# Designs tried in a protein design run: designed miniproteins, single chains. Part 45

Each design is a single chain, and the fold is of that chain. pLDDT is the mean over its residues in the fold that is shown.

## One batch from the design tools (miniprotein)

Design m1546
Fold by ESMFold2-Fast:
Structure m1546 (fold): chain A 83 residues (1-83)
Amino acid sequence: MTYKVKGVAIAEDGSSIVGEGELGSDGSFTLKGVSSDGTPATVEGTALEKPEVGKVIGVEGTVTEGSSKGKKARGFLSVVEEL
């Protein structure tokens, strides 16, 4: 199963990435959005909790695209719907 998510991640350099993406039932997520510097950014990682529609869950990952690429990030994803 896959879930649609929206949320925010904060990179270890203090950059914030706000966007939307997908979360698998295995806990893997991808968040694509815009960094606080105005550039496109992508965060990939793992959910710290089981996904459930209507819940906000903690996540941990790494910035894979954008100005903070290679930096660790932590954040929260709102689970919007099941895909």
Scores: mean pLDDT 84

Design m1547
Fold by ESMFold2-Fast:
Structure m1547 (fold): chain A 120 residues (1-120)
Amino acid sequence: SEELKKAAEKFNELYQKILEEVDKMREALDKGDREKAIEEANHILNLLKEFYEMAKKLATDPELKERIDKLYQEAVKLINELIEAVKKGDRERAKQLLDELMKVINELRDIFSEILEKKE
């Protein structure tokens, strides 16, 4: 399916962009650049929303949609907690939250990969 090929390409592009923004955020946290760290957190949030909307579009199974919704809600919560940690100057907590966020993003990626494999 051309639709599925385009979805796979867009998925890979979004995932790579998320990894790039996470790396930029880690650098901003290491430098103590709070404004840049918050900017990168918002970029990650926007990329995750696009990723989530694509995953929901492709998922036809209600249970799979619920798993995607849960992971997206967890990611949004972690990003919001991360922004608050940055605002408070808690660099160690912010780094820990970024690591937790990446685990959730990787779980969402794995679900998306499963969707694409089943629809080959």
Scores: mean pLDDT 85

Design m1548
Fold by ESMFold2-Fast:
Structure m1548 (fold): chain A 61 residues (1-61)
Amino acid sequence: SRLDDLVDAFVRYFLRHGHEDLEKRLAAARKVLTEVLRSLGFSDEEIEEAIARAERRLREA
């Protein structure tokens, strides 16, 4: 889905270009994903699920 593709793209971006500090990387990813997904018309529920998945993948990498 478009949402899954966006989550994949953002996870790849933050793994390559995010801050070395994991907590700072997670904070930046959450902020950017929230803003982008809201601007694209996704619901708050879809945004929170996408953020949870992105944060899990960033922590597991």
Scores: mean pLDDT 83

Design m1549
Fold by ESMFold2-Fast:
Structure m1549 (fold): chain A 90 residues (1-90)
Amino acid sequence: MKYISVYGYDEKGNVVSSRHNLPSREEAEAVAREFAKRGHRYVVIIETYDDGSTTIEVYLNVDGELKLIERIDVSADGVSTRTYYAPVPV
């Protein structure tokens, strides 16, 4: 089982919307698209797995379309790996 949360952020980095305990990746992606349509600048999807590992995906809202800009994979042992995707905000 995995627990999925979706957060919407404004341009200042404040959380303006959140949904928790989403039952599937499909529902999490639907919520993320809803937040993009609301004009949230960033949308973050956090998936926590039964083994304690966590995946954090940061999306940039570009004219209502979500672009993956960063992924953080945190292992069950607490080791984190960060990957940046283009375009990277400057």
Scores: mean pLDDT 79

Design m1550
Fold by ESMFold2-Fast:
Structure m1550 (fold): chain A 72 residues (1-72)
Amino acid sequence: SLEARMEEAARAGQAAVESGDEEKAREALEKMREVAALSSPELAAQIERARETFLLGTERVREEKERKEEEE
């Protein structure tokens, strides 16, 4: 179902943010946008607007991990 695909993409996106993987985060956002567009163009637009915040979050996690690696 579209709901299941959206949930799967959202879980992948969350994992990408936590790992600091910007490429995976972008892929997950794109999949969520595509699924949302099939059910709600308004939701797809909201996901697109949230894109920058999501990617900035991913970058922050990556930088934090790199900082901790330097401390060890």
Scores: mean pLDDT 74

Design m1551
Fold by ESMFold2-Fast:
Structure m1551 (fold): chain A 74 residues (1-74)
Amino acid sequence: SAELEALIAEVEARLAEIRRLAAEDPQRAMTALHELSRWLRERLATLSPEERAAFEKRVLPLLQEAALAVLDAQ
């Protein structure tokens, strides 16, 4: 759906910014990651199982990479 594609694009953009911030300002990166996680919990709850599966397939690897970058920068 157009809404799913827009959500994926928004999350990909936010994760790219979090990875950039992890190298420059780890504290801001951690805050941004927590804020994204909270926002995602609310949005994912409204998705169908099929939309959630499509989201997870495309986004989870990027989310994992961003989380590892923030943890490594501590």
Scores: mean pLDDT 83

Design m1552
Fold by ESMFold2-Fast:
Formats: C-alpha cells, sequence, structure tokens
Structure m1552 (fold): chain A 85 residues (1-85)
C-alpha cells in the first residue's frame, strides 16, 4: 500500500545516509569483500526503487524515490572509491 511504500522509503533514506556518514568516518572499517557486498545491496536497492517508481503515480512519492536513488548513487560512488584503495 501507499503507506507501506512511504515507510519503506523513509527507512531506506535513513539507512543510506547513516551508512555513508559511518563509512566516511570509518573508511577502513570494511574489507574489499564487505564493500563489494554493500555495493551489490546498493544496486539492488536502486532497482527496487525503480520498480516502485513504475507502480506509483503519487507525485510526492515519485519525488522522494528520485531523491533516494540520488543518495544511493552517491553512496555507490563513495564505495567504488574505497574499492580503488
Amino acid sequence: SLEEIEEQINSLESDVKGTKEWLENNPDALNREELEQLLEQVDGAIRKLEEIKKQTSDPGILKKIEENIKLLEELRKFIEELLKK
């Protein structure tokens, strides 16, 4: 339902922001394998949001989905930079 979608999006936003902030403060906390697993989870989350976006016509939710995809893409880039070390 719409309410369940909103709750899921809000939870994901908090998790993504918290994960990025934690990694920025602890850049050596995760090994290569863990970073690769996290990258797969980020890519999976982007795919799920794109699926929800196709199933939802509410403008507010669509905007929130786009904002979360952008946050996930920022986290993805940060993880990729960590993997280059």
Scores: mean pLDDT 84

Design m1553
Fold by ESMFold2-Fast:
Structure m1553 (fold): chain A 119 residues (1-119)
Amino acid sequence: MEMAAKGMREAARAAEEGAKKGKKGKEEKTPQSALDAGYGAGAGSGAKGAAEKYGKAAPEEAKEAEEKGKEGAKLGLEGMKAGADSGREGAIAAAGGAVRGIGVGVQAMIDGRQGEKAA
């Protein structure tokens, strides 16, 4: 269970950072802010998915991961769109960030699955 909780906490933290960067992305509309927003969108989606599938192994952390995951995914996606609308470089950066964020989400799912097996 400790491993599942750790994965969900890290994913929730990445989703929270992504939500903040998503808001900034809407204001700045730069490739850098689009990359950061993309990371948040991917991490948020992953955190939400991990919480839904493996939440019984770490229910408190899963609740936080789901909440922050929803916010991060929504705000990150909005920041990605703003960056992509600013030009091709913003769109490429947003896609790159999303791929990296998905990696965090996948790791949270792996950690959740291992925690479930240990329980």
Scores: mean pLDDT 72

Design m1554
Fold by ESMFold2-Fast:
Structure m1554 (fold): chain A 113 residues (1-113)
Amino acid sequence: NEKKEIDEKAERVAEKVREKIIKVLGDEEVAEKAKEAILSASLEVKKTIIDNWEEFEEGAKKVPEAAEEAMKEMARIIKKAYEEGGLEETARGVLAGLAQAAAKVKEAVEKAE
């Protein structure tokens, strides 16, 4: 069941994003709303979130210091989206923040090679 597989992967990514926001910002409310936004997303949006997270994780193994900085920036993007647009903008903030984190880690890997 493709939906079940995607939902299970999205749940794991949502928890990891929540943990990173708490670690970086100490903001439990923003962390929980980011998790809710991921879990409530459409299957297509969940697939994009999962793909960007998997790309980020793979790159993070090669450039852990750059990955830590990218996670801090992702958390700030998500918080700003929540503060400016509330819950509806939080999903957009997650997509934008995660895509930026994946891109920054990819750039750091290319620079290290």
Scores: mean pLDDT 84

Design m1555
Fold by ESMFold2-Fast:
Structure m1555 (fold): chain A 87 residues (1-87)
Amino acid sequence: MSEEQLERLRELLEKAGASEEEIEAFLRAVKKHSEGEVLSDEEIEELRRLARRFAERAAATGNPAALAVGAELQSLVDEAEKMREEL
């Protein structure tokens, strides 16, 4: 993943009201996945929880950035789970 893509993800997360811990967790998982590393069960569970939390935040606030972040997290979770099951 490019530096430009990571910077845009950070901006989206900030607009979505993400905490520094949420930003770090997401970016760490993105880097691991892009390097072909299998995410741990704990990492996948944390991403699933974040995806749900951002979807709920989007529904409650109408924030389009929260909706976009939730979708990105769900996509990452689906890809990571598939990678783990197919390996």
Scores: mean pLDDT 79

Design m1556
Fold by ESMFold2-Fast:
Structure m1556 (fold): chain A 104 residues (1-104)
Amino acid sequence: MSLEERAKQAIELANKLVKEARDILEKDTSDEGIEKARELYKQAAELYRIAGKLLAEVNPEKRDEYLKQAEETVKSLEKEMDEHIKRVKENRELQAKLEALLAS
C-alpha cells in the first residue's frame, strides 16, 4: 500500500470515528458514553496527525502545509469534544442540584 493510500485510509477511518463519537454524545449522556466518545475523538486526532505526516513524506514541498492542516483539524476536533462534553456534564450537575433542592 502506498503512503498516499495509507493517508487516505487514515482520514476515512478518522472521519468515521468522529461520526461515531458525535452519535454517542447525542444519544448517551452517561459517563460511559462520554468516555467512549472521548476515546474515539483521541483516536481520530492521532489518525489525522498520521495522515498529515504521510502526506508530508509523499510531497516534501508541501510538508508544512500538510502538518499545519492536520494540527488545525486536531485542534478543531479537541475544541468540539471539550465543548460537547462540558455541556453534557454541566447539564447533569444542574439537574442534580435542582433535584436535591426540590427534595429538601
Scores: mean pLDDT 85

Design m1557
Fold by ESMFold2-Fast:
Structure m1557 (fold): chain A 74 residues (1-74)
Amino acid sequence: MMMKATIRLEIAPTPEARRRLAELAREFGAEEVEYADGRVTIVLDVESEEEARRAAEALKERAGATRVEVEVEE
């Protein structure tokens, strides 16, 4: 079963940080990516909450984000 996971990250509001996150989002198969200053919202299709949590953690670490939030829709 595919679930929709919304991952929100706080990153440096620089072109470099945005590009790095865009590359990572593409690697993770993001269906949507929205940028708002130092905040990024990524939407992924995942098969479980565990997968969503692992993806959020990986994105936070690899993008150098200071905060991450994950929300999964049924």
Scores: mean pLDDT 78

Design m1558
Fold by ESMFold2-Fast:
Structure m1558 (fold): chain A 90 residues (1-90)
Amino acid sequence: YLEEGKLEEAEKELREELERARKEGDKRGEAEALDGLGRVYEAQGKIDEAIEYFERAGELYKSIGDMEKAFESYMKAGMLALEQAVKNVL
């Protein structure tokens, strides 16, 4: 549904948002940007990167007490890691 150029644009925007949030000490904004990057990498088929970013987002959400978002991010990372492990055994 999303064109290749749209995913690249989203990645750029989210990377800029991540850097801004880190400089401002905005832990929620940092977690949201990391979760967004995970989604973009998943859509691009970059599964290892997607897993990494979802795990980092989950850690940040947990650190700020947002257990619902932490659970969502960790679940997404876990699902992708399981799928990747199955494919790597083939």
Scores: mean pLDDT 82

Design m1559
Fold by ESMFold2-Fast:
Structure m1559 (fold): chain A 57 residues (1-57)
Amino acid sequence: MEEEKEKQREDLRARIRAALEASRANGTPAPAGGFYDKSALSHDEVAELAREVAAEA
């Protein structure tokens, strides 16, 4: 079952969105580090989520 991965993807997606929104509000570019989760998500999955969030923003 991939339920843990799906839950982590949702949580990470929300965090990425919040970071991008905060960066925009502050006018300061947010550091790229801090999105990678080693517990259940691979680097490729994190990159995919970041791309999806950026497209939706």
Scores: mean pLDDT 61

Design m1560
Fold by ESMFold2-Fast:
Structure m1560 (fold): chain A 90 residues (1-90)
Amino acid sequence: SSAQQQLDELLKKIQEKTEEALKKNPDPEKVFKKIKEIEEETKKQLASLADSDKEKIRELITEGIIKSLEVLGAPEAAEYVKQKYEILMS
């Protein structure tokens, strides 16, 4: 679906930016561990939802992205995603 394609593209961009940010972090392994924990928690929560809960699925993915960006030390990017999500959902 187009939604799945958009999500895949977003995840690719996040992964690229994650790698860039980690090169500037003094402890990249700690950051990777935190991001993996957020990813696993998000996947676990998504698995509990029905496919029909599209809005809840989007909310959980967006929350996971925001948390990951915060852990990467990119609070401005996290705030940008949060603001854009609020505009799209209003």
Scores: mean pLDDT 67

Design m1561
Fold by ESMFold2-Fast:
Structure m1561 (fold): chain A 91 residues (1-91)
Amino acid sequence: SEEEKKRELERVRELLEEFGVSPEDKDKFIGMVETYFEIQELRKKNGPWVLKELSPEKRVKANLGAVVLDAVQMNPEEAKRRIESLLKMLG
């Protein structure tokens, strides 16, 4: 639901703030998570084959968004390590 997506995005924002992620990188991570939700909705409506029609850039962003969402479900130490790894990929 839209409320569940909003709740997940808020959790991501809070986690990134707790880890001291810059506002610029925080916006990048939020964009990745939003792209992931967009692709999940497309898959739900059009089936898994829609992935073949996506640009490589959009597929990468969605995959990274999934990694960010996974991180918020982990213990804080593991979540921080995963976010730090992603920051290195962005820089």
Scores: mean pLDDT 81

Design m1562
Fold by ESMFold2-Fast:
Structure m1562 (fold): chain A 89 residues (1-89)
Amino acid sequence: MLDDLKELLEKGLIKEGVSKDMAQKQANAYYTMIQSMIKELEAAGDEKGLKVVKEGIKKAIKYLKEGKIGKARVVLDEALVKAREIMLG
Protein backbone atom coordinates (compact mmCIF):
# COMPACT_ATOMS: atom_id res chain seq x y z
CA MET A 1 0.00 0.00 0.00
CA LEU A 2 2.58 2.67 1.02
CA ASP A 3 4.89 1.73 -1.91
CA ASP A 4 1.90 1.92 -4.29
CA LEU A 5 0.90 5.31 -2.83
CA LYS A 6 4.47 6.66 -3.20
CA GLU A 7 4.75 5.46 -6.83
CA LEU A 8 1.33 6.85 -7.82
CA LEU A 9 1.99 10.22 -6.11
CA GLU A 10 5.38 10.54 -7.88
CA LYS A 11 3.88 9.66 -11.30
CA GLY A 12 0.87 11.97 -10.79
CA LEU A 13 3.04 14.94 -9.78
CA ILE A 14 5.37 14.42 -12.79
CA LYS A 15 2.31 14.27 -15.10
CA GLU A 16 1.10 17.62 -13.63
CA GLY A 17 4.47 19.22 -14.51
CA VAL A 18 6.42 18.82 -11.25
CA SER A 19 10.11 17.96 -11.84
CA LYS A 20 11.17 14.35 -11.16
CA ASP A 21 13.40 15.47 -8.24
CA MET A 22 10.61 17.53 -6.60
CA ALA A 23 8.01 14.79 -7.23
CA GLN A 24 10.32 12.23 -5.55
CA LYS A 25 10.89 14.58 -2.58
CA GLN A 26 7.15 15.24 -2.12
CA ALA A 27 6.21 11.53 -2.47
CA ASN A 28 9.01 10.60 -0.01
CA ALA A 29 7.77 13.24 2.47
CA TYR A 30 4.26 11.69 2.46
CA TYR A 31 5.73 8.17 2.72
CA THR A 32 7.90 9.16 5.72
CA MET A 33 5.06 11.03 7.51
CA ILE A 34 2.58 8.15 7.04
CA GLN A 35 5.13 5.45 7.99
CA SER A 36 6.03 7.41 11.16
CA MET A 37 2.33 7.80 12.08
CA ILE A 38 1.68 4.06 11.56
CA LYS A 39 4.68 3.20 13.81
CA GLU A 40 3.43 5.59 16.53
CA LEU A 41 -0.13 4.17 16.36
CA GLU A 42 1.14 0.55 16.42
CA ALA A 43 3.36 1.33 19.46
CA ALA A 44 0.32 2.89 21.21
CA GLY A 45 -2.01 -0.01 20.26
CA ASP A 46 -4.36 2.51 18.62
CA GLU A 47 -6.47 0.35 16.29
CA LYS A 48 -8.92 3.22 15.54
CA GLY A 49 -6.10 5.53 14.42
CA LEU A 50 -4.55 2.75 12.31
CA LYS A 51 -7.91 2.14 10.58
CA VAL A 52 -8.25 5.88 9.77
CA VAL A 53 -4.73 6.00 8.24
CA LYS A 54 -5.25 2.79 6.21
CA GLU A 55 -8.66 3.98 4.91
CA GLY A 56 -7.09 7.36 4.01
CA ILE A 57 -4.30 5.63 2.04
CA LYS A 58 -6.83 3.44 0.18
CA LYS A 59 -9.02 6.46 -0.70
CA ALA A 60 -5.96 8.49 -1.82
CA ILE A 61 -4.80 5.61 -4.08
CA LYS A 62 -8.30 5.57 -5.66
CA TYR A 63 -8.10 9.33 -6.36
CA LEU A 64 -4.55 9.01 -7.77
CA LYS A 65 -5.71 6.25 -10.16
CA GLU A 66 -8.45 8.68 -11.29
CA GLY A 67 -5.83 11.44 -11.87
CA LYS A 68 -7.14 13.54 -8.95
CA ILE A 69 -3.80 14.35 -7.33
CA GLY A 70 -5.08 17.38 -5.35
CA LYS A 71 -7.96 15.37 -3.81
CA ALA A 72 -5.57 12.52 -2.96
CA ARG A 73 -3.27 14.94 -1.06
CA VAL A 74 -6.23 16.48 0.83
CA VAL A 75 -7.47 13.00 1.86
CA LEU A 76 -3.98 12.02 3.11
CA ASP A 77 -3.59 15.28 5.09
CA GLU A 78 -7.08 14.88 6.64
CA ALA A 79 -6.41 11.23 7.57
CA LEU A 80 -3.09 12.15 9.30
CA VAL A 81 -4.75 15.00 11.26
CA LYS A 82 -7.67 12.76 12.33
CA ALA A 83 -5.37 9.87 13.35
CA ARG A 84 -3.26 12.28 15.47
CA GLU A 85 -6.42 13.68 17.12
CA ILE A 86 -7.59 10.12 17.96
CA MET A 87 -4.14 9.27 19.41
CA LEU A 88 -3.99 12.46 21.55
CA GLY A 89 -7.67 12.30 22.70
Scores: mean pLDDT 84

Design m1563
Fold by ESMFold2-Fast:
Parts: structure tokens; C-alpha cells; sequence
Structure m1563 (fold): chain A 65 residues (1-65)
């Protein structure tokens, strides 16, 4: 599926929820094929799974395999 929000909006939402990532760059973003609110993102060379709500708030943030 296509991302519901821009890469900048998603990165800003993550940084708002996790200020320790404020100086990190979002290197890649993959949208889950079945959920437009679920993303696999690469930040600082590490992969994470992010789930956003319909108001761009982070519902889940965790390491990806």
C-alpha cells in the first residue's frame, strides 16, 4: 500500500514520541501491504516497526527482525 503520510510526517511523529531519536535520519520506509498505518523504517542503520493511529500518533514502536 502507499503511505498515508509523508516520510517527514512519520519521522516527526516518531521523534515526538521518542526524543532520543531527534538527531537521527529516516533512511528508508516500507509500508505494510495490508495496513496503511504500519511501517518498517530504518533509522540510524537499525530497522523498526512503527504503527501510527489515524491522528499520526505512535501506537507501537519496536525493533524489526
Amino acid sequence: AKAKWSKEQILNAIKAAYPQLKDKTLESLEVDETDENKYTVTIGGEKYIVVLDDNLNVKYFGGAP
Scores: mean pLDDT 76

Design m1564
Fold by ESMFold2-Fast:
Structure m1564 (fold): chain A 87 residues (1-87)
Amino acid sequence: MVLSKEEILEEAEAIIKTVEEWAKKETDPELQKQLEEILKKIRELYEEIKKSEDLNEMQRLYAEIKRLMIEAAGLIQQQKEKEAAAS
């Protein structure tokens, strides 16, 4: 499915809000720092999409934003599994 620039920006903004909430709720300082670094990268990619006029470039940048969100989710899941194993 080919997304328009407007749809890509809307989806990317939703991802930013999701990762921002994850970072705010995280109590582990190492993981919080990693989530904040991922969030910073996502915000930079979002600004690049806003400046781009090339749909192929926008799609590549959006794919990287999705990859970073999956990375953030994976880090959170690993932390939860580690806490469960320590119980």
Scores: mean pLDDT 82

Design m1565
Fold by ESMFold2-Fast:
Structure m1565 (fold): chain A 88 residues (1-88)
Amino acid sequence: KMEEIRKRAEEIKKEIEELLEEAKKNGLMTPELEKIAKHALEQAEKAIEEEDVFEAELHLGVAEVALAVLKLVIDKLLEKKKKEEEEK
């Protein structure tokens, strides 16, 4: 079970890195977005480093939520940019 938690946390870290690369390519990097990504990465790291399965699951759960928020924010920023380009 700990191995599964750590594998998922590493997957979350990969997804965050990919999302941040996409955001940089589209000029969407803001201090707020960077803060959300840092929080998600910290929680994923805690899930990997934790020795207690229950606490590792809690940190993994927070990392999953933070990843979902990061995806939502980037999607909203991309939609806004697309709309502004279509209007101009």
Scores: mean pLDDT 80

Design m1566
Fold by ESMFold2-Fast:
Structure m1566 (fold): chain A 56 residues (1-56)
Amino acid sequence: LIKEAEKIAEELAKSPEESDRHISDSLRGLIRLIKAGVKPEASTAALKELVDRIKK
């Protein structure tokens, strides 16, 4: 999940669309929270939901 989300965030950060860059920032923020151990279950669930939404 984290490795997949990092790849998606990197690609979206390169997008000319501002909305894509905002999604990239959200993904990176959630990844950072998970790595820091802040509400890991909730942060992981939010990251999974966002990744699943992008893949649709």
Scores: mean pLDDT 78

Design m1567
Fold by ESMFold2-Fast:
Structure m1567 (fold): chain A 70 residues (1-70)
Amino acid sequence: MEEYVEKFRELAEKAVASDPETAKKLLKEAGRYAAEAIKLGAGEEVREAAERTGSKEAIDMVNAGLAMYS
């Protein structure tokens, strides 16, 4: 659980620092870890991690996952 949240955070932070094409690929990978964390009950932790990045794309992705798996 915590491992998936941390991996999401790492990938989302890298995406914010990357070019748009690389950011899109990193966010897609981050979304997989977010979905697994949400399914395991860590939806709030993933939401907080996404908010901390300041990325609208990361926040929107986590909100979509929460709507599907929460």
Scores: mean pLDDT 80

Design m1568
Fold by ESMFold2-Fast:
Structure m1568 (fold): chain A 79 residues (1-79)
Amino acid sequence: AATHTSTEEVEVELPVGDRTVVLRGTLTVTTEVVDGKAVTTAVSFRGVAEETGQPVEASATGRGAAAVEALMAKAAAQV
């Protein structure tokens, strides 16, 4: 199967308790083609919390939305 990697600059509003933390950085998405359909298998983020400049780096594996949810949970734990 073919593996593709795409990279995007993102700004994410992340709820942490009753506070919103804005993360700015690079999201890298790994996609595999299965039966002609692109399926997300891994995601990684590298960036900063915009207000503080705190570095945030997280990665997660999983299918589709599950990978993104795991990534967001790991990022939230760092801020």
Scores: mean pLDDT 80

Design m1569
Fold by ESMFold2-Fast:
Structure m1569 (fold): chain A 92 residues (1-92)
Amino acid sequence: SMAEVRKELEELARRVELLANELLSSLIERGEHEEAEKLAKELEPLVEEASEAMETDPEKAKEILEKLLEKLEEEKEKYEKKYKEKPKPAAR
């Protein structure tokens, strides 16, 4: 049903938001403000496109949200590999 499709898209959008916020916060906490800004700017047009598609083309919205999740998971893995053994600038 359309209600089930909307719920699925809302759950995907929520996962994107949570993962993006977690990753951006982690970068900021580590003093990587430039990298956080670059990531945010890369994500913004895709988030806007997904939001527009959610009302007009649910299949397109799902594809964009799934691509966003994949991109964010890849960025999180890169962050963890790069910083796993390094202390945060404010941590000792």
Scores: mean pLDDT 79

Design m1570
Fold by ESMFold2-Fast:
Structure m1570 (fold): chain A 75 residues (1-75)
Amino acid sequence: SKADIIKAISKLSKEEQEKMLTVAGVSSLEELADWILAHATPEEIAAFLANPSVKAFLDISVKEGIRLIERAVLG
């Protein structure tokens, strides 16, 4: 859930949280959780919740970028 994502992010350092906010282009943990829900698969969300990290978040961002390219090529 969104609350679980916010709680997972809150376990990270403030510096790590700020890096994630900057990458997503958002200003709050609530908006960051909304961004993850919009751009990540359920499997990626589960993986992030199991081991929250900036790297796991960046992996979601990269995979979503690849999906957008695939959709553009197919559609």
Scores: mean pLDDT 75

Design m1571
Fold by ESMFold2-Fast:
Structure m1571 (fold): chain A 93 residues (1-93)
Amino acid sequence: MLKVAAVPLSESSRPIVEKVAKERGIPVLSMEEAAPLIANAERLIPLYDEEGNPLGTAYLVGDTLYLVFAPVNEEEARKALEAALRLAEELAR
């Protein structure tokens, strides 16, 4: 099964990402920690909400999807993480 990790793109989004990721048991990495990992990404998959608004970008590295995003509120963060989890299920087939 593919793993999902959350990566806040901006310092201002970090508290929102940490809160929502913790609710789902999803690990959070800083951009500094994630940057060398996502540099080896096999695929870059942009994620969108139901209205077509960008939620973030998923970087596929081995068996892990790194969701890099800058949510402005908890609802946006939840939508982005749900989209990444669904993508992880689809790619695990």
Scores: mean pLDDT 84

Design m1572
Fold by ESMFold2-Fast:
Structure m1572 (fold): chain A 69 residues (1-69)
Amino acid sequence: MDRLKAYETLLEQLELYEKAGLISKEDVEKFRKSLERAREAYQAGNKEAFEKAMKEIDKLLDEVFEKLE
């Protein structure tokens, strides 16, 4: 799944931003938890749960990038 793989790469980038002091450790942890839920839903074939988790990830990214403004 291309979006899920892209989000895994973004998690690594967010960890770098946290180390640079640009975002909080809590922001990274929220992203990690949402990504884990997306992986679980995808593996279970639960399309609705997967879409919900992906929307939550998109919301968290919007909040993080707003802080980087």
Scores: mean pLDDT 79

Design m1573
Fold by ESMFold2-Fast:
Structure m1573 (fold): chain A 65 residues (1-65)
Amino acid sequence: NPLIEQARQLRAEALRVAYYDHDREKAMALLEKSEELLRQAGVPQEEVDKIRAQLEALIDKLLAS
């Protein structure tokens, strides 16, 4: 499914932005785009919420020095 693959690439970019640019706002915007693609691909909202929680925690950890 190309939407799931694109969503995965956006999450990878969000982590890169958090680590290299220390830009939480941009990282979260990329994560939100990834979530929209997962919803369009028919991924259940419960699974989308779980992915968001895990990635948001990781983004926050990468931003904390």
Scores: mean pLDDT 86

Design m1574
Fold by ESMFold2-Fast:
Structure m1574 (fold): chain A 88 residues (1-88)
Amino acid sequence: SQQKAQELLKKYIEAGKKAAELLKKRGPEALSVEEVRDLVLGALAILGGDYPEEEKEEAKALLTELFETVPEKVLEAMRALAEELRKE
């Protein structure tokens, strides 16, 4: 349902914000796959939702940095997202 999708997106954004604080402290290579997944899901939720352009630009920049620094963890996170969305 639309309500469940919105609740899920909000959860991803909140988890992504927590993971972003860890990214600032430890750098991208020190993040777990789960933390990278939270960053990717949060960024995608912002890009797919009704959010300010500035937040969308930050989300794009974050995704670019993650793909450049930890591409394998990003791919694993994206595979997990694809499986989760396929079941909905």
Scores: mean pLDDT 79

Design m1575
Fold by ESMFold2-Fast:
Structure m1575 (fold): chain A 65 residues (1-65)
Amino acid sequence: GPLDPEKEAFEKEMLKAVVEVAEELNVPADRRAELLGLVSKEEYEAAKDVEEFKEILKRKYLESV
């Protein structure tokens, strides 16, 4: 969010969203790195909501499989 400029907090939120999407899609731990590689930090930042970021991540993963 716009209230936290810290890179560490930003990355933590991004990883949390990736983990939640991986759980919803039942992605094995070994393949979660592939999920992270599909979406950049820039895309997370462009998404104004973590929910929108999760939607983008899901779409990219499904399009790549």
Scores: mean pLDDT 70

Design m1576
Fold by ESMFold2-Fast:
Structure m1576 (fold): chain A 60 residues (1-60)
Amino acid sequence: SLAQRRELVLEEASKTVQMMLVLLKRRTGEMPEEEANEKVAELQAQIAALDAQIQALLAS
């Protein structure tokens, strides 16, 4: 549905913003590099999963 597509796109955008914030915190020293790298890897995996779901819905 349109609502499902909108929700997935907004979730992907939210995860992308979270990743940028983590990278900024790593750069400023507010977050340890190890913790930041772990969170970035997790967020990248979540973004990839959301993108796959969006592509599947667009193909339907």
Scores: mean pLDDT 86

Design m1577
Fold by ESMFold2-Fast:
Structure m1577 (fold): chain A 58 residues (1-58)
Amino acid sequence: ASKEQLEKSDRAGARAAVAAAEGADPEAMARTAYQESLKAGASEEEARRNREGVLAVG
């Protein structure tokens, strides 16, 4: 993926992690981060990493 696509993926993951930390369902937010990462053009590995990051916060 391009640098711009990776940045969009990272921002989606960061927003999901903040929502999970503030009391949203961490599992649901992790799934959202994974899906949004893939839509932003991230690889499956990068999308999975963003998902794990959200779970670690929640």
Scores: mean pLDDT 70

Design m1578
Fold by ESMFold2-Fast:
Structure m1578 (fold): chain A 90 residues (1-90)
Amino acid sequence: MGGAGAAMNLVAIGDYDRAIEVMRQNIEASPLDKVGVAANLVTLGIALEKQGDYEGAVEAYERAAKLAEKVDPKLAEEARKLAEEARKKL
């Protein structure tokens, strides 16, 4: 089960509170899965932005970029771009 997919579906239907809860639980459940944790942090950042928590979104994206940097450079680049865009809203 890709936890990021389930939470992204919750974001798509506007259930941001449940999406945030699921993503936080997935991050805690599999801390050694750096790619999975990074993907979950990106989805968490998107849900936080939808709720107007730009500070929380930036933190989530920066953590995702750091975790993905050496294992998924494309995900790390995407997370860095999302963090930069979220910072412009602060």
Scores: mean pLDDT 75

Design m1579
Fold by ESMFold2-Fast:
Structure m1579 (fold): chain A 111 residues (1-111)
Amino acid sequence: SSDRETLAKGGELTRKGRKLREQKDYEEAIKEFKEAAALYQSVKDKHLSAIVALGRAYVQLAKNYLKLKKYDEAKTSLEEAEKITKELELWNMIGEARELREAIEYLNQQI
């Protein structure tokens, strides 16, 4: 499949994950966000939009892990999101990096 199809599938999985989280199906939401993250990771070297989406997926993973009180997994997800924030800064994606940093800082206060 094309990189565009991979990004579209990632978007569908993130929408499904958000709906599952709203239903409090946190374990199922985590599965969807993990699959989305893997898809974004596979195309991130070619697409800045994939890097942004990957960072957002790690933040969503942390949110769901926190609901399950899985603090170690939440911390690991935020550490991965922080790496993506630094990568975005190298690409001068300052607004997107700031959005992720603010989310990471807020969620780290819950751990």
Scores: mean pLDDT 91

Design m1580
Fold by ESMFold2-Fast:
Structure m1580 (fold): chain A 63 residues (1-63)
Amino acid sequence: SLERKLVAREAALEIERMSGSHPVTKEAEVEVVPLSEDTYLVRRRLVDAATGKETETEEEVTL
């Protein structure tokens, strides 16, 4: 869908921005929980490579 294209584009731009001039965020853990036939809850634990700070995010992904 159009929404998936926009999310992919935004993610690519954010990665490019972080790679160019900002500390890289390292993905430490990924947990996937099925909510329905086509919908999954993705839980990520991210670690800032420069500071060591941990950030936890949750998002729903529909396939």
Scores: mean pLDDT 61

